Designed miniproteins, single chains, continued (4). Designs and how they scored, part 38

Each design is a single chain, and the fold is of that chain. pLDDT is the mean over its residues in the fold that is shown.

## One batch from the design tools (miniprotein)

Design m13296
Fold by ESMFold2-Fast:
Structure m13296 (fold): chain A 63 residues (1-63)
Amino acid sequence: MELSKEAEYFIKAAENLVKYIKDLEKRKVALDSFYKIASRLLPEESEKIKAYVDQLYKKAEEE
């Protein structure tokens, strides 16, 4: 999936945040909050960003 420079930077920031937060429930809350901010800042790419956030969310559930 192709992303703009801004969206790529945002996804990398989300990945780093998830690595720091080991608690599953806190990790999910952080990802949800992060997506809400991203969708407001990058509305045209919100669907693409959601796909990546969903991938991180599934990874958090599976560990």
Scores: mean pLDDT 73

Design m13297
Fold by ESMFold2-Fast:
Structure m13297 (fold): chain A 70 residues (1-70)
Amino acid sequence: SMKEEMLKENEEGAKELVLELIKKGVPKEEIIERVKYRFKLAIEKLKDDPELVEFIKKLEKEIIELIEKL
């Protein structure tokens, strides 16, 4: 499914971004803000697909919760 592929690409891209920023020693608060901006742009681009937007919002929440537990 195109929606499943786009969700997986957003998840993988966000995880790669988080790992890169951790390796560079970026502070946790800055990592969270960069992840939020990335997902904000994705949501704006996909605004005509409400179902996909809801999946992306859920993914954002899960990734931010993971970063906060670090």
Scores: mean pLDDT 82

Design m13298
Fold by ESMFold2-Fast:
Structure m13298 (fold): chain A 76 residues (1-76)
Amino acid sequence: MVIDTDLPPEIAKKLAEEAAKEASKATGVPVEVEVEETADGSRVTFSAVDPPDLEAAQAALKKAEETFKKLVEKEK
């Protein structure tokens, strides 16, 4: 799962790592984060680590995306 944001990489990484932790706790599936600097801000990639099935992977990634978006809104 890939999300583009206008946040600087340092802030995007902090919020993305928090979102990944919350998703991992909620679903039991470990979520990894990769943050890349772009011309417009940052690109955040969430990846499910060794999920037991596709549904578990999708649930974890959806939770990470929803949590990240909520954290971004709170920073405004």
Scores: mean pLDDT 82

Design m13299
Fold by ESMFold2-Fast:
Structure m13299 (fold): chain A 79 residues (1-79)
Amino acid sequence: ALEEERRRLAREIAEKLREIAREWEEEKMEEKLEYLKTVLKAKQEEIEKLEKEVRELIERGEYLEAMKLLKEKEKELKE
């Protein structure tokens, strides 16, 4: 039952990405994040791996790398 952790991480990522998105058109960044949350719900293994990697980047304050990883995953899932 990591659902609470997933939701907390998703909110944390959304908050950090919102700060960065002020430089990159905030609305589009939120759209990408919500899309990824929806698609990744169906792929538990990918979610757990992504959560670990993104959380580690955020804990180190590397928000641009975290956002880059999320965008790369979005592109992969669109294919």
Scores: mean pLDDT 65

Design m13300
Fold by ESMFold2-Fast:
Structure m13300 (fold): chain A 68 residues (1-68)
Amino acid sequence: HHMLPLTPEQREIRELVEKLQELLSKITDPEFKRKYLDRLQEAMRKPNAERIRELKELIEEVEKHLNG
């Protein structure tokens, strides 16, 4: 909706969360899925700069799990 534009930082966070959620949907192991979902929730409680770093690290770890 066109109410307010996202800042570049907010847009990056949204894109990172969407990518991570897509990757998490591909995990078949419920233990690994739970672990990454818990880490996503913790990352979302952090300030934007730290949140972006945590989300990028999570994406890399999930991609490694799926491709390793």
Scores: mean pLDDT 79

Design m13301
Fold by ESMFold2-Fast:
Structure m13301 (fold): chain A 95 residues (1-95)
Amino acid sequence: SPSRDELLDQLGELLLTYTTKFLSGSLTAEDAKELLERILEVAEQLVAQEPDDEDLRETLLRFLLEMVDIALQKGLPQEEADELRERALRVTGVP
């Protein structure tokens, strides 16, 4: 299993890619969904290693929900956005 530092590096690279594409105006709904799915996989592993870190879980959820909202604004179908939102809640363990 990857270390916390390796997971944080992976998360940072994915977030940088998402942010760079968003700021340059090149982020498509398909790109946003694919990047979000990868970020969710890293977030799930990070939360599993730090289950008692409530601040980490809440911070990850906030970022994931903002990214889903951006994907929706970029044309991601509502049903797919709702599925990603539910997955973000499940992965972070926030009720």
Scores: mean pLDDT 85

Design m13302
Fold by ESMFold2-Fast:
Structure m13302 (fold): chain A 78 residues (1-78)
Amino acid sequence: MAEEALAAAKSEAARRLAEEAARLVEQADNTPDPEEAARLYRLAAEKLAQAYGTSGQLTAELAQRIADEAARRIAEKL
């Protein structure tokens, strides 16, 4: 089983995907169009979910939390 090697690779991939997600969130925050901001927040959530796809459980919890936060921020702009 390659679980440790996969965990190490996912750790580095998570950092890169988190950086991409951070850029998408920053773009969303700078976008005055709420629907475009919503699209960027969804892309950010997808990137982070992909980073933690190894165990499934972490992916589900992390993706849900990010989705909830994105939804709150979108609702506050509307």
Scores: mean pLDDT 64

Design m13303
Fold by ESMFold2-Fast:
Structure m13303 (fold): chain A 100 residues (1-100)
Amino acid sequence: MKPVTKSASGTVAPGGSLTLEVEIPGEGEKRLTVSAKATSSPAPDISFSIDGKPLKTIKYTEGDTTYARASTTLPAGKYTVTANVSGDSPANVELTVTVE
């Protein structure tokens, strides 16, 4: 299977989220990698979920930007990937999902 990449961006309120729908085609499990960056002042926190189930997220902050990454393996199907943003200020968020 060729890797499939989808992206979304937008301004998210504190406690808000940015979502992407992704489809894993074919049969068997595929690796799904989720990455996001969120910029606010102060830098926000980011966590990921798929269909409401939380993912273990690796993240670091540099200046006013938080960078986050998570990965999991999922069977063929349609999934909603959510980047949840926490903090005291609205954040500009970019979310990218890759299936391989």
Scores: mean pLDDT 82

Design m13304
Fold by ESMFold2-Fast:
Structure m13304 (fold): chain A 100 residues (1-100)
Amino acid sequence: SLSAAERRELLALLTGLLEASVRELEAQPNITKEQLERMLRGLEDVLALLRENEALSEAEVAQLEGLIAKGREAIEKDDFEGFLATAREFAALLRRAVEA
């Protein structure tokens, strides 16, 4: 398993990559459902890696799992704005965890 310093570095790295990915998606003039589904998979993969490496508290994991469920529902309803808002909140929550 990772040291505390390595866990913090992993959290910071994944948070920065996710923030960049969300900004890139928001900059798209015509966002597709496929792009939203790809982003949702990215959120799931980031959470899985952070959970596996114990980089987040149980409370933070539960909040992020709730956001993933909300994002999935937004995609099912073709609510592109609701999905983008959820992805932003996910990134913001990770940024708060990095800065704590």
Scores: mean pLDDT 90

Design m13305
Fold by ESMFold2-Fast:
Structure m13305 (fold): chain A 89 residues (1-89)
Amino acid sequence: MTEEERERLWLEVEAALVIMQASIIKNIASKLPDEEMRKKVIELADKAIDYANEAIRSEDPEERRKLLTEAQKLVDEAIKLVDEGIKKS
């Protein structure tokens, strides 16, 4: 296995983890009492899934890393909003 092949496989693993985190966050968000916060969290999670899927499909290593970084930022923001929503419940 080449270094490039290893990097691509790890990218797919990283993208899958982001998608999994986003899916879990969407499920938790559906249980939050604040409708506006639910909508915001779901939108962030959906965007993260879209960026992660785009990263998997990209042939450019720089673009893949950029897309995955943006996906993770959206997941982190969604987690922060969920934490704030739970604390206010």
Scores: mean pLDDT 83

Design m13306
Fold by ESMFold2-Fast:
Structure m13306 (fold): chain A 103 residues (1-103)
Amino acid sequence: SELEKMLEQVRKILDELRKKAEEIKKELSPEKQVLLEIQFGALELATVVSMHSSRVQNDIQYTKEEIKRLAKRYREVAEELEPVDPEFSQKLREAADRLEEIA
């Protein structure tokens, strides 16, 4: 379905970010690692919840609105993580742009 194709794109974006987070995590100070885990962990949970609610609703317009809401949250987390890792922050902004294109 169109809805499942949209959610597969969201999942791929999340999977790419998960991989990048694991790569940078071991190079960060303990304080920066904790901030990354808290901020990005919350974002991962929000993404999974939005994907699940979109499947439950089974509505394209609802799914588009959820993805737009996620894009805004991704930008907010990017701002929070700028002092932790500017490159990862930029990857989060790029992910937000990709989410807006899906919606």
Scores: mean pLDDT 90

Design m13307
Fold by ESMFold2-Fast:
Structure m13307 (fold): chain A 90 residues (1-90)
Amino acid sequence: SSLSDEQLYEQALQSVEGAKENARRAVRYAEEDKDIVKAAALLAAAGILVSAAEFYASQIKDEELRKEVLKRVEEAREFWREAAERVEKL
């Protein structure tokens, strides 16, 4: 990888936070605004960011740092999954 572990860590965490924010916004648009199209677009964006976070995290060479970041990725994936289920039930 052309990126350092520090850069991979920063990119992974930025993607994790972006995924969680887009998933939260998707739920708001669906539940508060009844905008299912906007909610679906935000959920798709959140899913892409979860995948990006995993891609960056998997490239970290330090094993302990990689495990910690992958744990954050799984937290974001579960948050995204829960948001998707909430939107689908509407």
Scores: mean pLDDT 90

Design m13308
Fold by ESMFold2-Fast:
Structure m13308 (fold): chain A 69 residues (1-69)
Amino acid sequence: APTEAMRALLEGEISLAMAIMAKHLGVDKSLVLKLLKEAIEHFRRAAELGAPGAEEYLRLAEELLEEVE
């Protein structure tokens, strides 16, 4: 459903933004990893529901997770 797809996309975007900010501020690595994994879960859900751009965001979040791990 459009509402569910957009909700998942927005939740992913928020988690990703928080992860990027946390990483930039030098916050605990465990929090950055948690936020990135949450973003990936939300973007995966958004992609499954057909949200435009979700696949691109998923790729970006996965790339950032690899850099932090």
Scores: mean pLDDT 84

Design m13309
Fold by ESMFold2-Fast:
Structure m13309 (fold): chain A 61 residues (1-61)
Amino acid sequence: VVIESPDKREEFEIPEDVTLEEFLKAKFGEDVRLSRLPKEVGETFQLVVGDEVYDVTLKKK
């Protein structure tokens, strides 16, 4: 996945046994709110963590 913030863009590989939601909650905490979970490569969604908004995009390995 690609996580894009105002400061930088980061790419992460999610292990097969970890869901995207679990990964995001581990990275940003349990107060993560997702407008929609992306299910396909190239799909982008907004991730809200407190007062911060991130763009998260699914990418293939």
Scores: mean pLDDT 67

Design m13310
Fold by ESMFold2-Fast:
Structure m13310 (fold): chain A 72 residues (1-72)
Amino acid sequence: MSNEEIIKKAEEIKEEALKKIEEAKDVRTVQSIVQEAVKELEKLKEQASGEAVEYIEKLIKEIEDHAVRKII
């Protein structure tokens, strides 16, 4: 898989996770969504190289930051 395909998949995982976080009704559901999304992104990170690794790390942080704002 190319870095471009990996980045596209990572962005799709982020967008889906953010949508699910907004639709979540409780803290436990938010935590489950974050855990699953981070796990999938870390799997993509293992296949990525160079700037794609850094980009995936940025997406993980954005998901985590969004979840914190939702549960506060």
Scores: mean pLDDT 82

Design m13311
Fold by ESMFold2-Fast:
Structure m13311 (fold): chain A 77 residues (1-77)
Amino acid sequence: VEDVRKQILEGIPVMEKRLEEIKDEETVKKVKEFREYLEKEDLEKARKIAEELEKKGETVGVILLDALNAIEELEKK
């Protein structure tokens, strides 16, 4: 579980950098909020942000939601 969270947290800065290059400030802000909630282990708030991005049609939202689902499934086991 911790290794999966660490891998996701390491991947988020790469996504943030790419989004900053295309000047998508709103999506960058949401991705940073997701990372902060994940670091605080507030999975419910992290999921809400990922779902918000997914509903807007952002590919990043789908990726973050899938990552969060993987963490939650590992915690069930």
Scores: mean pLDDT 72

Design m13312
Fold by ESMFold2-Fast:
Structure m13312 (fold): chain A 62 residues (1-62)
Amino acid sequence: MAERYRELARKASPEAQLLMVAVAMSLGDYETALAVAEAGIERFPDDEGLRAAYEKARKLLS
């Protein structure tokens, strides 16, 4: 059961993660945007969009 949820989480698209970051950013919730982008990079380290989103969120929190 737990393995099934982990498998689904691993298969969630980087586009879905980018949408979550975009929504958090539009609400001014930069902490949530950073956390989502960081989790996304851990799962998709080669995704340029997620890396750019992470850097932007970090800059806005600095």
Scores: mean pLDDT 71

Design m13313
Fold by ESMFold2-Fast:
Structure m13313 (fold): chain A 72 residues (1-72)
Amino acid sequence: VSPEERRELEELKRRAIEELQKMADAGEISPELAEILIESIEAVVRMSLKAGDVERARRALDGLLELARQLG
């Protein structure tokens, strides 16, 4: 994983966590669900950095955010 790809994944992670926190604050999802999804995002980024599969990480993050929107 290049330094640029690592920076992009960290930026996507920050934005995804921020969106989930805003949804929880707005009452669109439960705080418990937000916590589970944030932990999943952290695990996905960690595993992607270890595996070197940035594109898989992007798809997984998008899927988790879409799941949050469907549940809210």
Scores: mean pLDDT 79

Design m13314
Fold by ESMFold2-Fast:
Structure m13314 (fold): chain A 71 residues (1-71)
Amino acid sequence: AKVTIETETGRVFEGVQVSDTTVEVVDRNGNRIVVTFSEPLEVGKTLDVTFTDPATGVSEKGKATVLSIEE
């Protein structure tokens, strides 16, 4: 499913849901980021997340709000 998320800093990412807790997004520059949510995705909720760069394995913790989930 297509998912749109917003970070605490106001950045918006569009991506694809790959599991009940995981979204793969692409940033403005075409870099892939794996976003792992602390709980199953729910529209309108702000959840604790881990942003992982799959190319480097570097991870950063933060928060993200699910703006939409489309089938």
Scores: mean pLDDT 80

Design m13315
Fold by ESMFold2-Fast:
Structure m13315 (fold): chain A 97 residues (1-97)
Amino acid sequence: PSDEEIVEARKEVRNDKEIQNIRDQAIQAHNNGDNQRAQQLFDQANQKATDLFKSKGIDPDKYAGAETPASEIKPEERIIPSLSGTSPWGDIVKNQL
């Protein structure tokens, strides 16, 4: 995939209304003390984001840090996103807590 496609995938995840709605529901569940539901909802948002990234033919662990906006991922994670085997998209949605 091109670097432009990677940047566009990042923007689509950030601006996706479905992911935003799931994230908002997760925050509400957390505020109500339902940590189990909050985690399930964050996992759903993470999976949706990862699936969107993969649907573009982009490996989220490998390419998420390459030439992408830095507001959601630490600079070190952007350089070596594949190191942990955990999608950086998951941390983005969980940070809403």
Scores: mean pLDDT 60

Design m13316
Fold by ESMFold2-Fast:
Structure m13316 (fold): chain A 74 residues (1-74)
Amino acid sequence: MELLTDEQMAEANAALQALGLPDAGLTPESRLSRDSPAAVHALGAFQKEYGLRADGVADPATVEALLAYVRERA
């Protein structure tokens, strides 16, 4: 099991909001994964477009991809 820092959670949440997922924010207590079907579906679509496995789970690899996506857009 892998833990994100508060700063990484904040950056991941900003990336998710930029992708149109404001209600699917990541927190230490509440992870973006199975919280809502809409969040899982949208995350799976992002994974497919970014070349990741489209499982709809916000694992560390998916979070790293979201952070990289934000950096690429900056």
Scores: mean pLDDT 59

Design m13317
Fold by ESMFold2-Fast:
Structure m13317 (fold): chain A 95 residues (1-95)
Amino acid sequence: KEEKIRKAVLEAARVAILHGDRQTLEEIAKLYGVTPEELLAEIRRLLDELSKDPGTAAMAARWKAAIDAPDRPETPLLREVREQLIADVKKLLES
């Protein structure tokens, strides 16, 4: 159960990063009880594993670029994704 929650939190953080949403990443880290830097370290470790597989290497490269990029301007879609991700993480932590 704890490992399943951890994997779901990492997936939510991944979606936030792909949208360039540092604020959502920070909120997810706070809800999970870790620092944003600790959460980013876990994601970078996952990216290193994904880069070993030719089928996922291109995706891993895109994620790494997204982590290193500045935050994107807020859009209505980004706000909706942020609210949904935070709600999903809260539900997982309550379970």
Scores: mean pLDDT 66

Design m13318
Fold by ESMFold2-Fast:
Structure m13318 (fold): chain A 90 residues (1-90)
Amino acid sequence: MMEKIDEAARQVEKIVLEGLLEGLDTGKVQEAAEIASKRVRAYATEQGFPSAGATAADRVSMLLPRSEEEAREGAKRVGKAFKREALDAA
């Protein structure tokens, strides 16, 4: 159980980071955050964590990073929020 939650949280952080970095590269950060939010929700639901996925997705859709460092910090916070909600639901 815990290993599955840790792996899912890492994958959520990766989806968010890759999406936000692409948004910074293309100058379409808000659109990239919306796409990453939808991907996080879909991934989390598939893994059996719909509530944690909804919480993470809501946080992603509000992220507007101005730098790679802000994108990394935002992604890390989303992963932590996902892990917390998934553990609380277990």
Scores: mean pLDDT 84

Design m13319
Fold by ESMFold2-Fast:
Structure m13319 (fold): chain A 72 residues (1-72)
Amino acid sequence: SALDLLEEAKRAVEERAPLEEIRRILDEIVSATPEEHRAGVRAAADLVLAEYEAGDYASALAMLDRLIQELR
């Protein structure tokens, strides 16, 4: 599920996984998201990736937490 993938993404961020792994998980989250929410989730995923690339892990984790709340 998208929620399980979001939890996986949070663990990957906490473990400082390679950027390519974060990108893969985020793309899987977007694909697992219902079409009506997909554009918003894609935009949020792109922000998470940009924050991770910039080394802003706290902001990346906060955005992932927000996505978990929105998809609940």
Scores: mean pLDDT 86

Design m13320
Fold by ESMFold2-Fast:
Structure m13320 (fold): chain A 71 residues (1-71)
Amino acid sequence: MLSEEEKRELILKIIEENKDKTVKEVFEEIKKRGIELPEFMKEFLKKAEELGLLDKTVEEVDRALVREAIA
């Protein structure tokens, strides 16, 4: 069983390797690796879904979430 810190490190690595992939594709990759989604990832996905960003690249979503948090 992976610790929360180990899960975060693996997720960040997957994201970094797949910046050009959609949030949905990255989510599927994480699930394929058998990693249980940590709470911060669930919150991130919820926010991305609310903003209609699941089909956007990880890079685009990160910018949009920053904009949303500031607004």
Scores: mean pLDDT 71

Design m13321
Fold by ESMFold2-Fast:
Structure m13321 (fold): chain A 81 residues (1-81)
Amino acid sequence: MVPTDDQRQQQLQIITDSMADAAIRQFRRLGRDDDVQQIRQARTMPPMQQGQVVSQLMSTMPLDVQQQIMSDAVQIYNQRS
């Protein structure tokens, strides 16, 4: 059966929260407190807007930092799902 809209929304929320938590962790380590606050504010937004904010901030980072955030996000997601 095709997943319901509610099931898709719940899964998307877990994904976007995992990405946000991974990004906050890395940006905090890099001393980017303003970016951390922006991600925290984005967590009050719908998942799509939250994901867009996190993605835009990540795109300003070197590729190695982006890869580390993605790796951390996958680890967090696997622990929550």
Scores: mean pLDDT 79

Design m13322
Fold by ESMFold2-Fast:
Structure m13322 (fold): chain A 95 residues (1-95)
Amino acid sequence: AKKVKIPLADIINANPDLVNNLKTLAKNGYEIELTNVPEDYLKTEVPVFRGFLVGGDEDKILPKPEKITVATLVERIQKTFGVKVTVQTGPAPAV
């Protein structure tokens, strides 16, 4: 299967184009490999700025970030876009 590597930081920042990019990848049969994920991602909370990432409206920009676990974030992306997401744990970006 074709996989696209996306750093966790790009998902957390939830740029305006993120929804369209994820929909396009899913439509073209790509799987997402989420990289630079903390080893303890089941307990690690990350700030998310888009409503769809926390189970809300896909066009909603949150007035403050909501903290959810990376595991919950992965599940929400898979359900929202119908795409398979695999997690690759790794070190934070090189200094």
Scores: mean pLDDT 71

Design m13323
Fold by ESMFold2-Fast:
Structure m13323 (fold): chain A 55 residues (1-55)
Amino acid sequence: MTEEELEERITEIFAEGRKDPSVTPADVAARVLELVKQHQAENPSATMVVGIGRA
């Protein structure tokens, strides 16, 4: 996926967390981390830190 798509996906994960009170910040962080790892695996030269440290 592209960096822009990754950022949009991260934003959607945060939006889902806000709508579902059972989703903790730790859950959001774990999902974001998995998404970044998938992106990194597909694009090894891509930025690894985009958005991951924000929450």
Scores: mean pLDDT 69

Design m13324
Fold by ESMFold2-Fast:
Structure m13324 (fold): chain A 114 residues (1-114)
Amino acid sequence: SEIKSKIQELLEKAKENGLEEAAYYLQQALEKLESDPFEAAYYLSNAALVYARAGYFNEAAEAAELAAELYESVGYLEEAEKQKELAEAYKEGDLEKAEELFLELNALYYKRSS
């Protein structure tokens, strides 16, 4: 799939740049992609933040946009909208805003998983 190919490209980029935590999350996203798209989206969101903290804002935005697509595909529209807001913050290089939005999204994940 197009999503799978883009996640694989982000994974290779993470490995190439020594972003071990992002590589871990992207590998988990690939493993969950077919069986649990909600968990795959969660891992993509985590990878996006790791990329952003390392200054790779374009890759962070791409990962967040892929997470939004997966959340939408399984009906989690609130999570999808937060991911779109995160992608825009990443494109702007606004790490402060991205960290705040990520905390809001993590609270939603905790609520869904509990």
Scores: mean pLDDT 88

Design m13325
Fold by ESMFold2-Fast:
Structure m13325 (fold): chain A 99 residues (1-99)
Amino acid sequence: SPLEKTEKILQEMLELVKKHGSPESVEEFEREVKHFLEFAKKMSEELQKEFTKGLEKILNGYKDMLNSGRFSGDLAVGITIGMAQMYLWALELEEKKKA
């Protein structure tokens, strides 16, 4: 299901945060994962599919930041959280437009 794919992507992100980030970044990202999953569970299946696609792109961007060696683990986490939060906000706005 789209929700299971979302959970898998967020879990992969969390494992990378645990490997490359500080303990504070891990705790912050664990809170964000819970919030993203709570919102995803309330989404339509179509919106869950769009969120999954966006998170996959964000995960790939996070991996690219880590592989570049130009970003600290914590900076890469902060950028990734911000991108995911803005994407979720944009999806909520699009859902409101179709009401």
Scores: mean pLDDT 82

Design m13326
Fold by ESMFold2-Fast:
Structure m13326 (fold): chain A 91 residues (1-91)
Amino acid sequence: MPSFEERLAAAQERLNALVAEFEAIKSKLSPEQRRELIMALAEVSSLLLQAIIYQKYKDYTSQEELDKAVARLERAIDDLEALLKAAKAAL
């Protein structure tokens, strides 16, 4: 099983790639698709900041809380990736 630090690093890299893909297609999307993706990006960004704070203060938290934080982030990234794939398929 990958560590919390490995999972967080992989999540950050995935998010950077998804942001780049969104920027490349955003002008071709409907206003509703753009709104949905922006809301998903905001949610992922919030969860990423939470995971980064947990990493910074990991000596003052539990492994269970670290694992939950990164799992929430990974799920939000999976949801964002699915939304972006659906939006690209509709182009």
Scores: mean pLDDT 87

Design m13327
Fold by ESMFold2-Fast:
Structure m13327 (fold): chain A 102 residues (1-102)
Amino acid sequence: GPLVAEHLDISAGRLEKLSKEIEQAYKNGDYEKAKKLTEEAIDVLKKTKGMLPEGSPLKTKLDQYIKQLETALKNKDYKSAAKITKEASRLLRDASREIRRS
């Protein structure tokens, strides 16, 4: 419904901002900031997943991105963390558009 689409748009915007901030932090060698921003991206994805109706195929995709970000965080791979966060943002934007067209 429209409320779900609104939540996806808000989450997508937050993830897009976080992806840019993670990329900037790692390029500047600020690995503590990159870590905190990556943890924030994981939290955004977990909260977004919790707002979705049961049986949503989007939940499975969000679980994949959460696992990928947790792996990147463990490996201190903040370049991949920024890329994964950007890809997750695009997924949520696309999902919001599909809901609004239905």
Scores: mean pLDDT 88

Design m13328
Fold by ESMFold2-Fast:
Structure m13328 (fold): chain A 101 residues (1-101)
Amino acid sequence: PQPSLDAMRERAGDLSLLPTSTIHQLAQQVSDLAQSAGLDDLSQRASQTSNSSDSPFQISYGLLTTIGEMLNWGSRNQDSDLVQRVLQISRQLRQLIQQSQ
């Protein structure tokens, strides 16, 4: 299940406290994973996020929405490998947020 919009905004706020280079690296990992799954649109959006000069909050929010869409797609299409890899990235993201607090 996806978190509520309020929960996603809070997570984006927390994630935006990380170095921008770390957020860009996570976005690149998401882009690479989406490309490997044949999800070209999601791969392009994550790649744009990895090179974005937008505010840390905006790039964080974009990354979280892309992760959520990949998880939903993988679940609907029974792509267990993609779901597991998206959950691994989500765990890494949560650990980085916890370490920043």
Scores: mean pLDDT 82

Design m13329
Fold by ESMFold2-Fast:
Structure m13329 (fold): chain A 96 residues (1-96)
Amino acid sequence: VIEESPTKAGVLFLLRIERQGLRARVAALEAEVAADPSSERLRLRLEFGRELLRKTEEYLERAEKAKTDEEMEKIFREYQEEVARLVAEGEERLAA
């Protein structure tokens, strides 16, 4: 693996940091749900965290396969749009 592009290296770095943080948050939420399995709010937060982690891993895989800076910029833009959508959906589920 040769990282030649600053754009590719930067996007991969940001996605890897986000994945690491999401893995930690999901593990914490799994422990909280296990301690209080009747909490709908905690279950919804765990579902949201797992969905966001899954999407982050999907976009990281796509980014690793990208061959041009234009592909990397498109992947990162699409990732940011998906995160915004998931946040909005999570807020709606928690408000219901």
Scores: mean pLDDT 81

